# Designs tried in a protein design run: designed miniproteins, single chains, continued (5). Part 84

Each design is a single chain, and the fold is of that chain. pLDDT is the mean over its residues in the fold that is shown.

## One batch from the design tools (miniprotein)

Design m18912
Fold by ESMFold2-Fast:
Structure m18912 (fold): chain A 55 residues (1-55)
Amino acid sequence: SIAEAHFNRGVELAKAQRYNEAAEAFEQAASLGSGSLKEEARIYALQARKEAANL
């Protein structure tokens, strides 16, 4: 799905330590997703933003 594609992009960006871009991808996944994917994407977005703020 499109939501899953955004989530996977967020994971790749986070591995590259591009945390603000990762957060944007996870936020898109949360917006487009439902259920557990939406919940996980929200958590990952918050964690990515927190990582970016601590760099």
Scores: mean pLDDT 86

Design m18913
Fold by ESMFold2-Fast:
Structure m18913 (fold): chain A 68 residues (1-68)
Amino acid sequence: DIVSAAQAALNASKSGNYDLALQHAKALVKEAKGDKDVIADALNDASVMSGGDTDAALSVSDLLIEVL
């Protein structure tokens, strides 16, 4: 589930576990087949479900720049 991968990346980022966040970001990109619109939608859905933590969302966005 693509939203589950996005949620896992956000949770790892919130915990300060950057290696785990990067692993889940790579899984998100793989499930989205590199589609940036699909990735953005999944991150937005996961961020809303986690209460809108902007700092965690920005951290995952930075990791996605490395993976994409």
Scores: mean pLDDT 75

Design m18914
Fold by ESMFold2-Fast:
Structure m18914 (fold): chain A 96 residues (1-96)
Amino acid sequence: MELSPEEKLELIDRAMELFDEAFKKLVVDKDIEGAKELAERAIALASQVDPAVAEELRAEFERMVERYKAGDWIGMIAEALRIIGLLTDERLRVER
């Protein structure tokens, strides 16, 4: 019933792809709702690997959206980099 490391890596890689699409929806298309839908799909995949990491990803994504709404581009980029860092760290944990 425990996911294999290979299955966990596939879920993390899919989550990273969905977050990349969410970032493009938010920044290029200015589509907050579309970005949220893609991010929720990514978070659902991450939650199958680690529910705690999924909740951190949700919190960082909500902060990124709030920074975007405030016109704080530097803050938005910082939150996006934190999301990438969380997923990269989780990928490295699974590879060990």
Scores: mean pLDDT 86

Design m18915
Fold by ESMFold2-Fast:
Structure m18915 (fold): chain A 110 residues (1-110)
Amino acid sequence: AWPLLRKGVELYRQGNFEEAAKLFTEAARQAPDSVVGGYALFVRGLSYRKLGNFDQAISDFQRSIDLLRDQDPYNTGGSLENLGLTYRDKGNMDEYRSYMGESLDIYISL
């Protein structure tokens, strides 16, 4: 999973969000119920958000949170932050405020 994840991040940094999302999909498939799968879904969510595929981004951030919550609070906070920002991009301000608050609570607790 890690080689695909690294290549996908390189593509993401180059602005190749569609190709990045494809590699993150394969990385998540190789490690579906794991911390690595959680990271793959997080960065795929970032890619979908950049593409304007907000509902897919929301789904990926939510699943990333489920996989990372007890193992990686820092990246759980990052997924909550980006989940909130994606709801803001859709105009859903109540969800934006709620998830940003959850992200802040995690970061303060670190």
Scores: mean pLDDT 85

Design m18916
Fold by ESMFold2-Fast:
Structure m18916 (fold): chain A 92 residues (1-92)
Amino acid sequence: SVQQIQQQIQQTKEALNNDPNASQSLKEAYTEQLDRIGQLVADGRYIDALREVHQLIQDIEAKIKQGKLPESVGKFLISNLQQIGAQIQATM
């Protein structure tokens, strides 16, 4: 449901903002992207929301490989984004 997707996005944002291994700039950038995904879901734009989720996962994987993102933070985000993406797809 839309409510479950929004709840998972909010929980992911809260966990990210409480992670001491994530920099402030990283927290701000990913919070903005999660907010955009939440807005697309709220607008019923599920295909666009799913594309944004997949794009964000790809960006995070690339940044982990480049050493620009701690693996622990990136792995946490990818896991939650995969769950969010699956829930969006189940709503379509």
Scores: mean pLDDT 88

Design m18917
Fold by ESMFold2-Fast:
Structure m18917 (fold): chain A 84 residues (1-84)
Amino acid sequence: SAREQLEAEVTLGLAQMSLSVLKLALKNSNLSPEQKQQLEELIKQYEALVDGMEEAIAAGDFKRLDELYKQMKEIMKQVDAILS
């Protein structure tokens, strides 16, 4: 539906903003080399999931979008653990 499409686009926009904030934090953070490598690898995984979300939205596959969003939340937990 048009409402599901709009909600999906808002979700994608929020995911893209979170990715931008993480990239900015990485650039401005005094992290160890190991933390930096781990965060860079998680950011790459997050970018791939954002691309997958865009494809799911274009296909109207809102079940796949939900699965990808759950995977992104798991990556966010890993990021939090590295930065804690």
Scores: mean pLDDT 83

Design m18918
Fold by ESMFold2-Fast:
Structure m18918 (fold): chain A 90 residues (1-90)
Amino acid sequence: MKLSEEEFKKKLEEAKKILEDTSKPLAEKLQAIGEILELINQEGWREEIEKALLSVAPKLSPAERRFVKAFIVPLLSEESRKELLELLDK
């Protein structure tokens, strides 16, 4: 199902805030990663998702990075995949 641009941006921003919040439990952060995975499966907004993932990647725990690398990275463009992998493998 396609989201409106407004709903997409709202969901992406909410997921970013959860991933950046060090006080949130791992379960909530994994749910935020799941929301991003669902958004990536919607066509048309990949560039905004890729930009958001690049901005939050340095703030992710090793467990969160592993989930992003396993489930989200394969769904990205070749260019963004390389950039994100470099950030996640640091």
Scores: mean pLDDT 72

Design m18919
Fold by ESMFold2-Fast:
Structure m18919 (fold): chain A 69 residues (1-69)
Amino acid sequence: ALEFAKLSFEELKKRLSEVPEEHLAYLLALQSEENRVELAKLVPDEWEDEVIRGLTTSRERAEAAIRAA
């Protein structure tokens, strides 16, 4: 989880399948608005709830959660 938070947007897209579902919301929240929209399109439909959490989570809380994971 912490390693994925350090990845570039391009690397994150390539390794998205390796990201734990429970960390996806916080990784999305750490992205720019444009990048969040692009990543949300690439996420499997079954992870839609985590996408919604990511879009509504504050950047500060997302950073703290990734550090704790």
Scores: mean pLDDT 67

Design m18920
Fold by ESMFold2-Fast:
Structure m18920 (fold): chain A 72 residues (1-72)
Amino acid sequence: SADELLAEMERLEAEFREAVAAGDLERATQLLARMNELLAQAVATGDEELIRKAAEMFARMGELLREALAAR
């Protein structure tokens, strides 16, 4: 369901933030790739609100990883 997919994305974003905070950029990159897969699933549903939320989460995660990589 859309609610289950959203909950999975929220858990994944939380794990991503922990990985970035720990300096585990390999793990963070893997989690971002998984979020991209969930975003594709959201797009396949045609649910505009779910797609928007998924895209916003993916964008935030990508920006955070980019900032962490630049700080190396």
Scores: mean pLDDT 87

Design m18921
Fold by ESMFold2-Fast:
Structure m18921 (fold): chain A 64 residues (1-64)
Amino acid sequence: MLSDIEKELLNMVKMLHDRGVPVDTIRRAAHTQALDLARRENLSEEETQEILDLVDKHIEELEK
């Protein structure tokens, strides 16, 4: 489910940031996980892009 995927990815981003993982590493890990989850849940290209955009937006907020 899209909202569950979003929650999982955002939680992972926050957890990695709290552990001091570099932002570039977090982005790569989050994108890899997002693509894996999208494949498992059989998401559309549009839904997959929305998740990637959400992840990027959250990471940008953490960089500031």
Scores: mean pLDDT 79

Design m18922
Fold by ESMFold2-Fast:
Structure m18922 (fold): chain A 73 residues (1-73)
Amino acid sequence: STAAQIAKYQALIDQYRAELADLEAQIAALEEQAKANPEQRTRLDILRGFMEFVKGSIEGLIEEYERRIAELK
């Protein structure tokens, strides 16, 4: 049913939003670590860049499922 499909997409969005919040906390921690450890800056910047890429991918998935819900309403 349409209601069941909306519920399924909403559950996926909720899971991705939780992952996004955790990832944002990790990115913030890496930024603080880079400030405290200048000798590790290059390595930490690479790791942060990878996490920012993953964040963008998760945001794209949330937008896709939100679009699908909007089309079903």
Scores: mean pLDDT 86

Design m18923
Fold by ESMFold2-Fast:
Structure m18923 (fold): chain A 119 residues (1-119)
Amino acid sequence: SLQADIDLAMAQISAAVALTTLESIERSEDRELLEQTVKILDNHIKKIDDLKKQYPQYESQLLYNRAVLKYARGVALRQLGRIDEAKKAFKEALEDARKSTVPGSKELAERIEEELKSL
């Protein structure tokens, strides 16, 4: 389906953008931009939740994309000093990464595990 292809491509693009902006998030001291970043990531995570219900055949791909978004959200929350929320986000990201078989999911899971050990 063309609609399914577009929906999956948009989810993948959102995850890729989140991953490439991680370093900027980690270095940011702009609290308002960090809070806006959390809201943007929350919106994209909700979209993936809906897509997982609509397209169960793409569960592994969507779990990986959601893991990346939850990981980025956790990083932003940590920068805001919202440590308990960051821990929850990392734990949820780790669960999604471990359930995914997409290339890079294992490396993402290992990265998240190290973040959790440091909190």
Scores: mean pLDDT 89

Design m18924
Fold by ESMFold2-Fast:
Structure m18924 (fold): chain A 100 residues (1-100)
Amino acid sequence: SLRDRVKEIIRRIRVLHDASTDEEVKIKLDQLAAAVASVSKLSEQNNDSATLQQVIDVAEESVDLIDQYIKANDHKGALEVANAALDKIGALYKQLQAKA
């Protein structure tokens, strides 16, 4: 289910947060988890599974890339991916709010 995929994404983000040694990366991962949770909640209220699916796809791809950058000790790469994901998810969240 989409709800189970959201829970798994948030769990993976928390694992990456704990694995990271960079404070900025940790902050961006916390923001990413909060953004995914916010879209999930608003999507349920608006019955918009299509927008939630887009957020899930962006978050899953981004988490995979961030994991690779953290393992490579590339904090800049991890931050760039996290910021791009936050921008995309933020835009989708604003679109959901406009439908209310």
Scores: mean pLDDT 88

Design m18925
Fold by ESMFold2-Fast:
Order: structure tokens, then C-alpha cells, then sequence
Structure m18925 (fold): chain A 85 residues (1-85)
């Protein structure tokens, strides 16, 4: 089982949570995504999305989809940056 983590930074904890939810929803739409969870750090205005995948190839695709969703949130002004871990 493979694990993908993507951290997003926003201007508020609520925006970080909204971005993380969008990332988790997009990632779960990828075949081979098993589960997704996210955790918000209100002191840092960050959220980390963790997605589990059945294969390494699917984990890579899931990470790219989650990061793309974070970038779209950034263009909408609700995220400052996103990092794939």
C-alpha cells in the first residue's frame, strides 16, 4: 500500500480546509485510491491531505491530481502554496 501526502498553505484555516477537501475529493476520483483524510493546522494556516493507493503508479497519479486541485485553489485566491511530500 502506497501513501501520498500533499500540504497546502492558505491565508486562513477555513481556506486551508476548503482546499484540502477539494484535493481529497479530486484524489478519491482516481482509480486505485483507497481512502483520503486531511488535517488542518489552524496555527500555520496549513492542511495536509493523506491518500492511500493500491499501486505506486496510482499513487503518482493521485499525487498529481491532488497537487493540481491545490494549484486551482491557489488561482482562486484560497491557497498560497502546495507541496507534495
Amino acid sequence: MYEVKVTVKANTPEQAGRAARAMATAALSVPGAIEASYEVDPEKNTATVTIKADTEENAKKIGEVALSAARQAGRAGVADSATLE
Scores: mean pLDDT 77

Design m18926
Fold by ESMFold2-Fast:
Structure m18926 (fold): chain A 84 residues (1-84)
Amino acid sequence: SLSESLKAKIPEYAELVKNLDEEENQLKLIELQAEALVEAMETETDPAVQERIREILAELGLDPATATKEQIAAALRKKLEELK
């Protein structure tokens, strides 16, 4: 999954996942996820990973062709707020 790929490529991501019960760590994780998704959208050539990115962005209500880092981060923060 993309989450597993993020843990492998971003060591800080794995550490933040251990402490997801803290809001500060959740916000840092969201920012890292948004940055990783933008990077993957620009650099990934694997069709299976591209499909997973499209699926995640669709779940956030975003168009993969036009979504910005700011839009992705805002959508992820909105999801976090809805879980409170």
Scores: mean pLDDT 68

Design m18927
Fold by ESMFold2-Fast:
Structure m18927 (fold): chain A 93 residues (1-93)
Amino acid sequence: ELDARVAALRAQTRPLLAKGADLSDAERQRLIALAREYVEIGREYEAQGRYQEAADVYGMAGEILRAIGHPEWLEPYIEEGMLRLLAGLEKVL
């Protein structure tokens, strides 16, 4: 379920990010909406204890928001870093 949602979001996100400076205002709003969907999926992965997958989708949200210069870009990257650390600690225990 969540993995299928992530695959669909990636398919929508990649061509928009590839446009870079050629993004329209409507396309920037679409990227903000996609970033918020990644954050919501990340929270669902966290609730399931799936920290690696949560980190991956928070990273995607941060990448999107940073690419368009959105002020909330740092929060998803912080979540990604913390979750990757947690997933790494779980592997050595």
Scores: mean pLDDT 78

Design m18928
Fold by ESMFold2-Fast:
Structure m18928 (fold): chain A 82 residues (1-82)
Amino acid sequence: MEEMKENAEEMLRQIDETIAFVRAAPAEVQNPELLALLEQLRDLARKMIEAKSEEEAKALFEQAKQLLARLQPLAAEMLAKL
């Protein structure tokens, strides 16, 4: 429980820093789908911190993995334009 909570809190920090970085980039290279996926991942991280059971935390983590898979190519495209 504690370890998963600490990991979720660290993930939330990294997501917030990434959103700030993306928002600081020129509008021409910003991807609105990337920002939307980051916001969804942020919401999942918050729910993981509040999870009352391992089963709930696992379900949220699986959803986060699916979002990360969609996020990776969009992040790579944005970085290639920088």
Scores: mean pLDDT 78

Design m18929
Fold by ESMFold2-Fast:
Structure m18929 (fold): chain A 74 residues (1-74)
Amino acid sequence: MLEEEILRITREVLKELGFTPEQEQAILERVSKPSTVTAIALDAIAILMENPEMTWEEALREAVRRFIEHWLKE
């Protein structure tokens, strides 16, 4: 399911960025919200429209990275 895929990708990205388990838990709780899942999916679709050679998983990873970066900006 889309939510499970986004959560899996989010865990992978957070580990790559070196977040603590406490920070990972807070971010995962935010990402699991239906509105956030929808926003990430829509951003991934926009990324694919601009970059048609990307895979869906690559676009989702980029959308997740953007979401995390924007959260770090407060």
Scores: mean pLDDT 79

Design m18930
Fold by ESMFold2-Fast:
Structure m18930 (fold): chain A 92 residues (1-92)
Amino acid sequence: SLEEQFIEETLRAVGEVLDRADVPEEKKKEFLEKLREYLEEALKIADPRQALMYLARKTVELADELDIPQATRDEILRVLAARWAEYEAALA
């Protein structure tokens, strides 16, 4: 599905950010597993702005919980916003 493709491609892009930041594999796996759940929940939110806000909030909370550096967190947020915009454009 377009939704599953969006999730898989987004998780791959975020995984690459975490790899470049030398985030340990254990933390990377936990981050990506929880982010998948947040992406699935965001896709259930009817208002796309509210969905992106939800995703950003949950990502900030997750990064803080796993001690992900602020610079890496901010890069992930940029990736999520860009991927979300591409997904919305694909639906139009």
Scores: mean pLDDT 88

Design m18931
Fold by ESMFold2-Fast:
Structure m18931 (fold): chain A 63 residues (1-63)
Amino acid sequence: MQTPEQILESMRRLIERTRRLDTEEARASTAETLRSVLEYLRKQGAPAAFIEEVEALLREVEA
């Protein structure tokens, strides 16, 4: 994952697959991955708008 757009696209695909699986384990695993990505992006100084997009995706997984 080299660009912010590629990261978002990959995360959206992962969330879609997680919703199709509809298991607690899949949701927990995906949420953990998104939290790791958020931590990485914050350390890299990613734009606030991009961080907000990833936070929105995390909320969708947790819903």
Scores: mean pLDDT 76

Design m18932
Fold by ESMFold2-Fast:
Structure m18932 (fold): chain A 99 residues (1-99)
Amino acid sequence: SEAEEVREEAIRIAREISEKSGLHPGLLMLLRADPEVRELLTQLPPFKSPEEAYLLFAIFYASQELFKEFLREYLAAKSEEEREEILDRYLREALKLLK
């Protein structure tokens, strides 16, 4: 599906950046985040998979302003289905900025 292709491309880009830095994407976000992003990151539940960290990092790397909007919506979501929809929507916008 288009959503699967978007996720695969986001993971590819995030892994490339992580490998070049030598740091885990979660650590890269914490080290490079502005104070508002850092505060929102502390409210995230534990990552369900390593791939989730790469997906979030792709949005972060594209734009910290976009990532703030993403985190506010994501944290306000009431279901896993709503969180997945929000993630897919913001990943599409992030990839436009990363190209």
Scores: mean pLDDT 85

Design m18933
Fold by ESMFold2-Fast:
Structure m18933 (fold): chain A 60 residues (1-60)
Amino acid sequence: GPLDARLAMEKAIAENPMEMLPKVLSGAVGEEEKEQQKNAIENVVNEAKEKERLRELLEE
């Protein structure tokens, strides 16, 4: 379903965000798809930032 597709996209972006960013955005058709792609990208970026923050907290 759409959730499965989103998770697959988030995984692809997480593995290679620099290469996937333009491909994902240019592949989007319509405003709703563009928003879904943006949300997936932002979610992956936010998770990466939170993991980095957690690492800093563990180091104190």
Scores: mean pLDDT 67

Design m18934
Fold by ESMFold2-Fast:
Structure m18934 (fold): chain A 91 residues (1-91)
Amino acid sequence: SEEEERKKIEEEIEKLAKEKEKEIEEAIAKGDFEKAAELIQEVAREASSHFDVNQAALDRLLSPEGREALIKQLEAVHKAKKEGIDPATVA
C-alpha cells in the first residue's frame, strides 16, 4: 500500500540521518566544518524529497548564507566542547 511504502521511506530517511550524523560528528572532530555543513544540507535535501517540509526554512538552510551560518554554528559548538563548556549554551 501507499501508506506502507511511505513508512518504509520514513525508516530509510531515519537510517540515513543516523549514518550522516556519525559522518557529521567525525567531520566536526577533524575540524572540517565545511564538510559537516555539506552533510547537514544533504540530509535536509533528502528529507525534503520525501516529506512535506517548511520550504522557506529549507531554502534558507540550503542557501549560501545558510551554509555559512551552519559552519559558524558548528565552529562555535566545537570550540565550546574543546573548552569544556556545555554545547547547548552556544547552539
Scores: mean pLDDT 71

Design m18935
Fold by ESMFold2-Fast:
Structure m18935 (fold): chain A 85 residues (1-85)
Amino acid sequence: SSAIQRLQELLDEALEQLDKSKSIGEQEQVFFETLGRMRRVLLDAGVPEEKVDEIEEDAINRLLAGEDPKEVLQRATQRAIELLR
């Protein structure tokens, strides 16, 4: 699926940007921009908005709980890919 490929590319780009980020604020910016891009990919692929909202809410709650943004984005991407299968 082209949507699955786009999600994998977005994750890879985000992980590289997080490695190069110089502040917590830069990490948060990369995180939220990546979630927004993932949302667009899923909605364009016909995933129901309520399912996308569940992935976003889980990811945001995990970030706020102090989880590693890389691990949170990897988890969100895996959940998104399963919705496209």
Scores: mean pLDDT 89

Design m18936
Fold by ESMFold2-Fast:
Structure m18936 (fold): chain A 70 residues (1-70)
Amino acid sequence: MARREELRKFIDEIVEYAAKVMNAKLSQKERDEIVDRSTKTLMERDPNASRERAATVATTELYEYILKKK
């Protein structure tokens, strides 16, 4: 449980920063969905993922979400 919450917090910070850099306006619900998807993907596919890999997954999920939203 602690590891999942730690990972989710890290992903949340990355998504927030990336969204600001990309000038993407996300609602809290949209942000939570991206964070939840990224966290789930990492926990299922690569539970021992490095921070670098976690950042890559989070930014990829955010980018795909933005592309799908247009």
Scores: mean pLDDT 77

Design m18937
Fold by ESMFold2-Fast:
Structure m18937 (fold): chain A 91 residues (1-91)
Amino acid sequence: SEELEKAKKELDEVGDRLIALSNEATALYREHGLEALPLDVDAALSIIRYAVGKLAIERAPEEKQLELYKEMIEDLKRDVATLEARLAEFR
C-alpha cells in the first residue's frame, strides 16, 4: 500500500525531528542545569515512545498498521509542538 509506505516515512520524519529536539533539550540542560532537566527528560521519553510504538505497529497485523501509524504520527506531532514551545522559553 502506497498509503502505508507514506505513513512509515512520515513517522520516521517525526522521529528524526524528536531526536533533533532532544539534542537541543540536552544542550539546554548542560547550559541551564536543573531548570531544563524536565524538558530533557520529556524529550527522551518522547523518543522512547516513538521507538517502542514503531516496533509495536510493525508487529501488528498489516491491515491495522495504517491506522496505528496515523494515530502515532498525530500523537508524536503533538509532542514535537509541545517540545518546540518549551525549547523557545529558553531562547
Scores: mean pLDDT 89

Design m18938
Fold by ESMFold2-Fast:
Formats: structure tokens, sequence, C-alpha cells
Structure m18938 (fold): chain A 83 residues (1-83)
């Protein structure tokens, strides 16, 4: 039960992340931010794709803390999709 204001803010976050990803196609931050916004809108399939791309980039950068964070977020999204 999200408010109309929360939905509008999440949609704006997606638009802002799209602008970032157009400028920086390999932005881990851009994919992560867009995945979080999709998740806020219960758009779990789109959130999963963005988190998986963010995970690939984080692994390439050897950022182990971020890899662990993204793996946990991916598990949560997969659980939501299985329901």
Amino acid sequence: SKTPEEIAEAQKQIEEANVLLNAVPESQQGYFARGQAYRKLDRYEEALKDYQKALEIAKEQNNQDLVELLQKEIEKVKEALAL
C-alpha cells in the first residue's frame, strides 16, 4: 500500500537512473539505484535484471562488500517472484 507520492518518487528515481546509465552504461550505482526503485514499485523482474547487472560490475571491480549486498538483494527479489 504505497502512497501516490511514493510511487511518483520511485518513478522519478528510475528516470534519473536511466539518465545516469545513458551517460555511464557500466555504472554499478546506476543499475543498483534503478533496481531499488523497481523493487519499491514491486517490479521485481526488472529489479532482478538491474541487480544482476550491478552484481556483474561489482565482481569485475572486486568489491566484495557490494557483491555480498547484491547477492542478498537478489535472493530477496527471487523470493518475492516465487510467491
Scores: mean pLDDT 88

Design m18939
Fold by ESMFold2-Fast:
Structure m18939 (fold): chain A 80 residues (1-80)
Amino acid sequence: SEAELERLVLEVVRVLDDLAAGRISLEEATERIVALMREAGIPEEHIERVRELFAAHRDAPVAELTRALLALVAEIVREL
């Protein structure tokens, strides 16, 4: 489970790198991260929180979105 969470974090970081580089849209980044979370067995309630966070940050700099996402992920991990 811990190894699965570490792998999820690394895969999410890769998606955020693609977003920051302008290689993918925010919508594509959202769907990729959601798919990764589902594959990792994260409950849908937490996935919905991530979708809401991305929607709230659609006009924000990627660095701000990344900091907000890391804070939310830390909170979700504490609730699992």
Scores: mean pLDDT 82

Design m18940
Fold by ESMFold2-Fast:
Structure m18940 (fold): chain A 96 residues (1-96)
Amino acid sequence: DKIKKKLEENLGVAINIRSEALAMLRSPDFALLSPADQQEVRDLLARADELIARIDELYENNASMEEVDKVTAEVTALQDRLDALGRRLRRRVAEA
């Protein structure tokens, strides 16, 4: 099933985003982030949890391809936010 396969792929990405954001939150380098970027880490965690729950619901409830495409776009946007945040954190560590 193409829909279920895409949902499984999106779930894997969302779980990875959650794991990386949680690692940032628990890092000794977290304090090097601006208050806005510290909030971004917390927002990424909350959004990843919401996406995981929504993907699980879609997997059980005969999701449409339109719903899967929307989740794919949201997961992609969240990954882009995580990547940008990771670049800022690495820059802060290098400048410390």
Scores: mean pLDDT 89

Design m18941
Fold by ESMFold2-Fast:
Structure m18941 (fold): chain A 95 residues (1-95)
Amino acid sequence: MEEEERRRREEEIALGALEAHESLPNLSPAEQQRVRNGLLATGLTLLFEEAGWSVEQIREWLATATPEELEELRRRAEERVEELIERGRELVEER
């Protein structure tokens, strides 16, 4: 089922987010920033996919978004990343 494919993808993403987060203390400041940017990009992508937005709709929204809307989106993406890390921990404990 489509739900099983989505669940498997979410589990893979969650495990990847946990691994990236756990690697942070062993990285240089520049590498830490790249990892954090990658996690944020992942969170943003999932939020837009969950909202059912196309790439074109995302581009149009970003072209017109206010600084306040961009800050709220960033906050939501950061929260989504935290949820992924926690889900990753649950998946490791279940194995």
Scores: mean pLDDT 80

Design m18942
Fold by ESMFold2-Fast:
Structure m18942 (fold): chain A 74 residues (1-74)
Amino acid sequence: MPSEEELREFARLLARALGTAEPSVEDVRALVEALHESGLEEEAGRTIEATAIARGASKEEAEELKEKLIELAR
């Protein structure tokens, strides 16, 4: 299970890349747990990568978001 600090770091990275408000640690944890249970972490990772690119993030930033989400949900 990811630590609260790992979830908070992901929330900050997500907010920065997407230009949105930082989600709560509880919301991120719920998302990660749901993705783990459903086996949708790869699809979610691809979606977040595409969204970050659409919001103006670099390819490297978008790929890092994808990799971190998948890592947290394993």
Scores: mean pLDDT 82

Design m18943
Fold by ESMFold2-Fast:
Structure m18943 (fold): chain A 90 residues (1-90)
Amino acid sequence: SIPIKEVTRLIGLVLRTIGYLFDAKLDPSNKEAVLEAARYALEAAKLGAEIGDKTFGEKAVELAREALSYVEEPPEEALELLKEAEEILK
């Protein structure tokens, strides 16, 4: 069974990713929103892998990828963070 504390942390990371997704959708020039979405998605991927449940990390990466799609020129760091998260989730 997954510890309640770690499940709460994962839910929090996904919710933060959703927040930055909406920031990027509302302002496609907001490159920082995409970078933050990617950072939270990577943290969710790392924590999910550590506790043996990748589901929340996979969802966070999907949300961060959607955020990235709203920004015309996403920062290279965001792409690198998402690639790291995807590698962890393999």
Scores: mean pLDDT 87

Design m18944
Fold by ESMFold2-Fast:
Structure m18944 (fold): chain A 79 residues (1-79)
Amino acid sequence: MEEARKYMELGEEHQRRGEEAFRRGDYRTATRHYTESSLHYGEALSLSEGELQKEAERNLQRSGLNMVRALRKEEEQRR
């Protein structure tokens, strides 16, 4: 439980950094941070139960969607 919460905190920090990079148009950096966020939320999911597990699952889905959005923007910038 405590270890799962630490991974949730790491996922949240990378999610925040990804949002900041996305806002400034640095889609490559945003994609990297969203990827790290997804990895940490995935670890939290595997180590948690009950409501925390559901929260980790929702956050993992959100970070995955944000990663896809950033990756598409990154592709558009390269074209």
Scores: mean pLDDT 85

Design m18945
Fold by ESMFold2-Fast:
Structure m18945 (fold): chain A 81 residues (1-81)
Amino acid sequence: REKIEELARALEEGDYERARELAVEIIASDPRMSPEEVKTVEEILRRQVAAVRAGETHLELSPEEQKVAKKAIAALKEAAA
């Protein structure tokens, strides 16, 4: 609960690096996420932050990255519940 609230606040403040750190912590705490999947999510989030800073609003994900991203989103939703 507390970490998801901090994540929401970081996103509201535009602190994308803090938001990335919190998202990775939440995802890493979900027992259904493997260490390899957590690492993949961290790499996706690093690229997303870099793209936003470059003025880009779109990041293309591979089919494998899309599957891991959906699993990570499910973990974040459960942490919010």
Scores: mean pLDDT 75

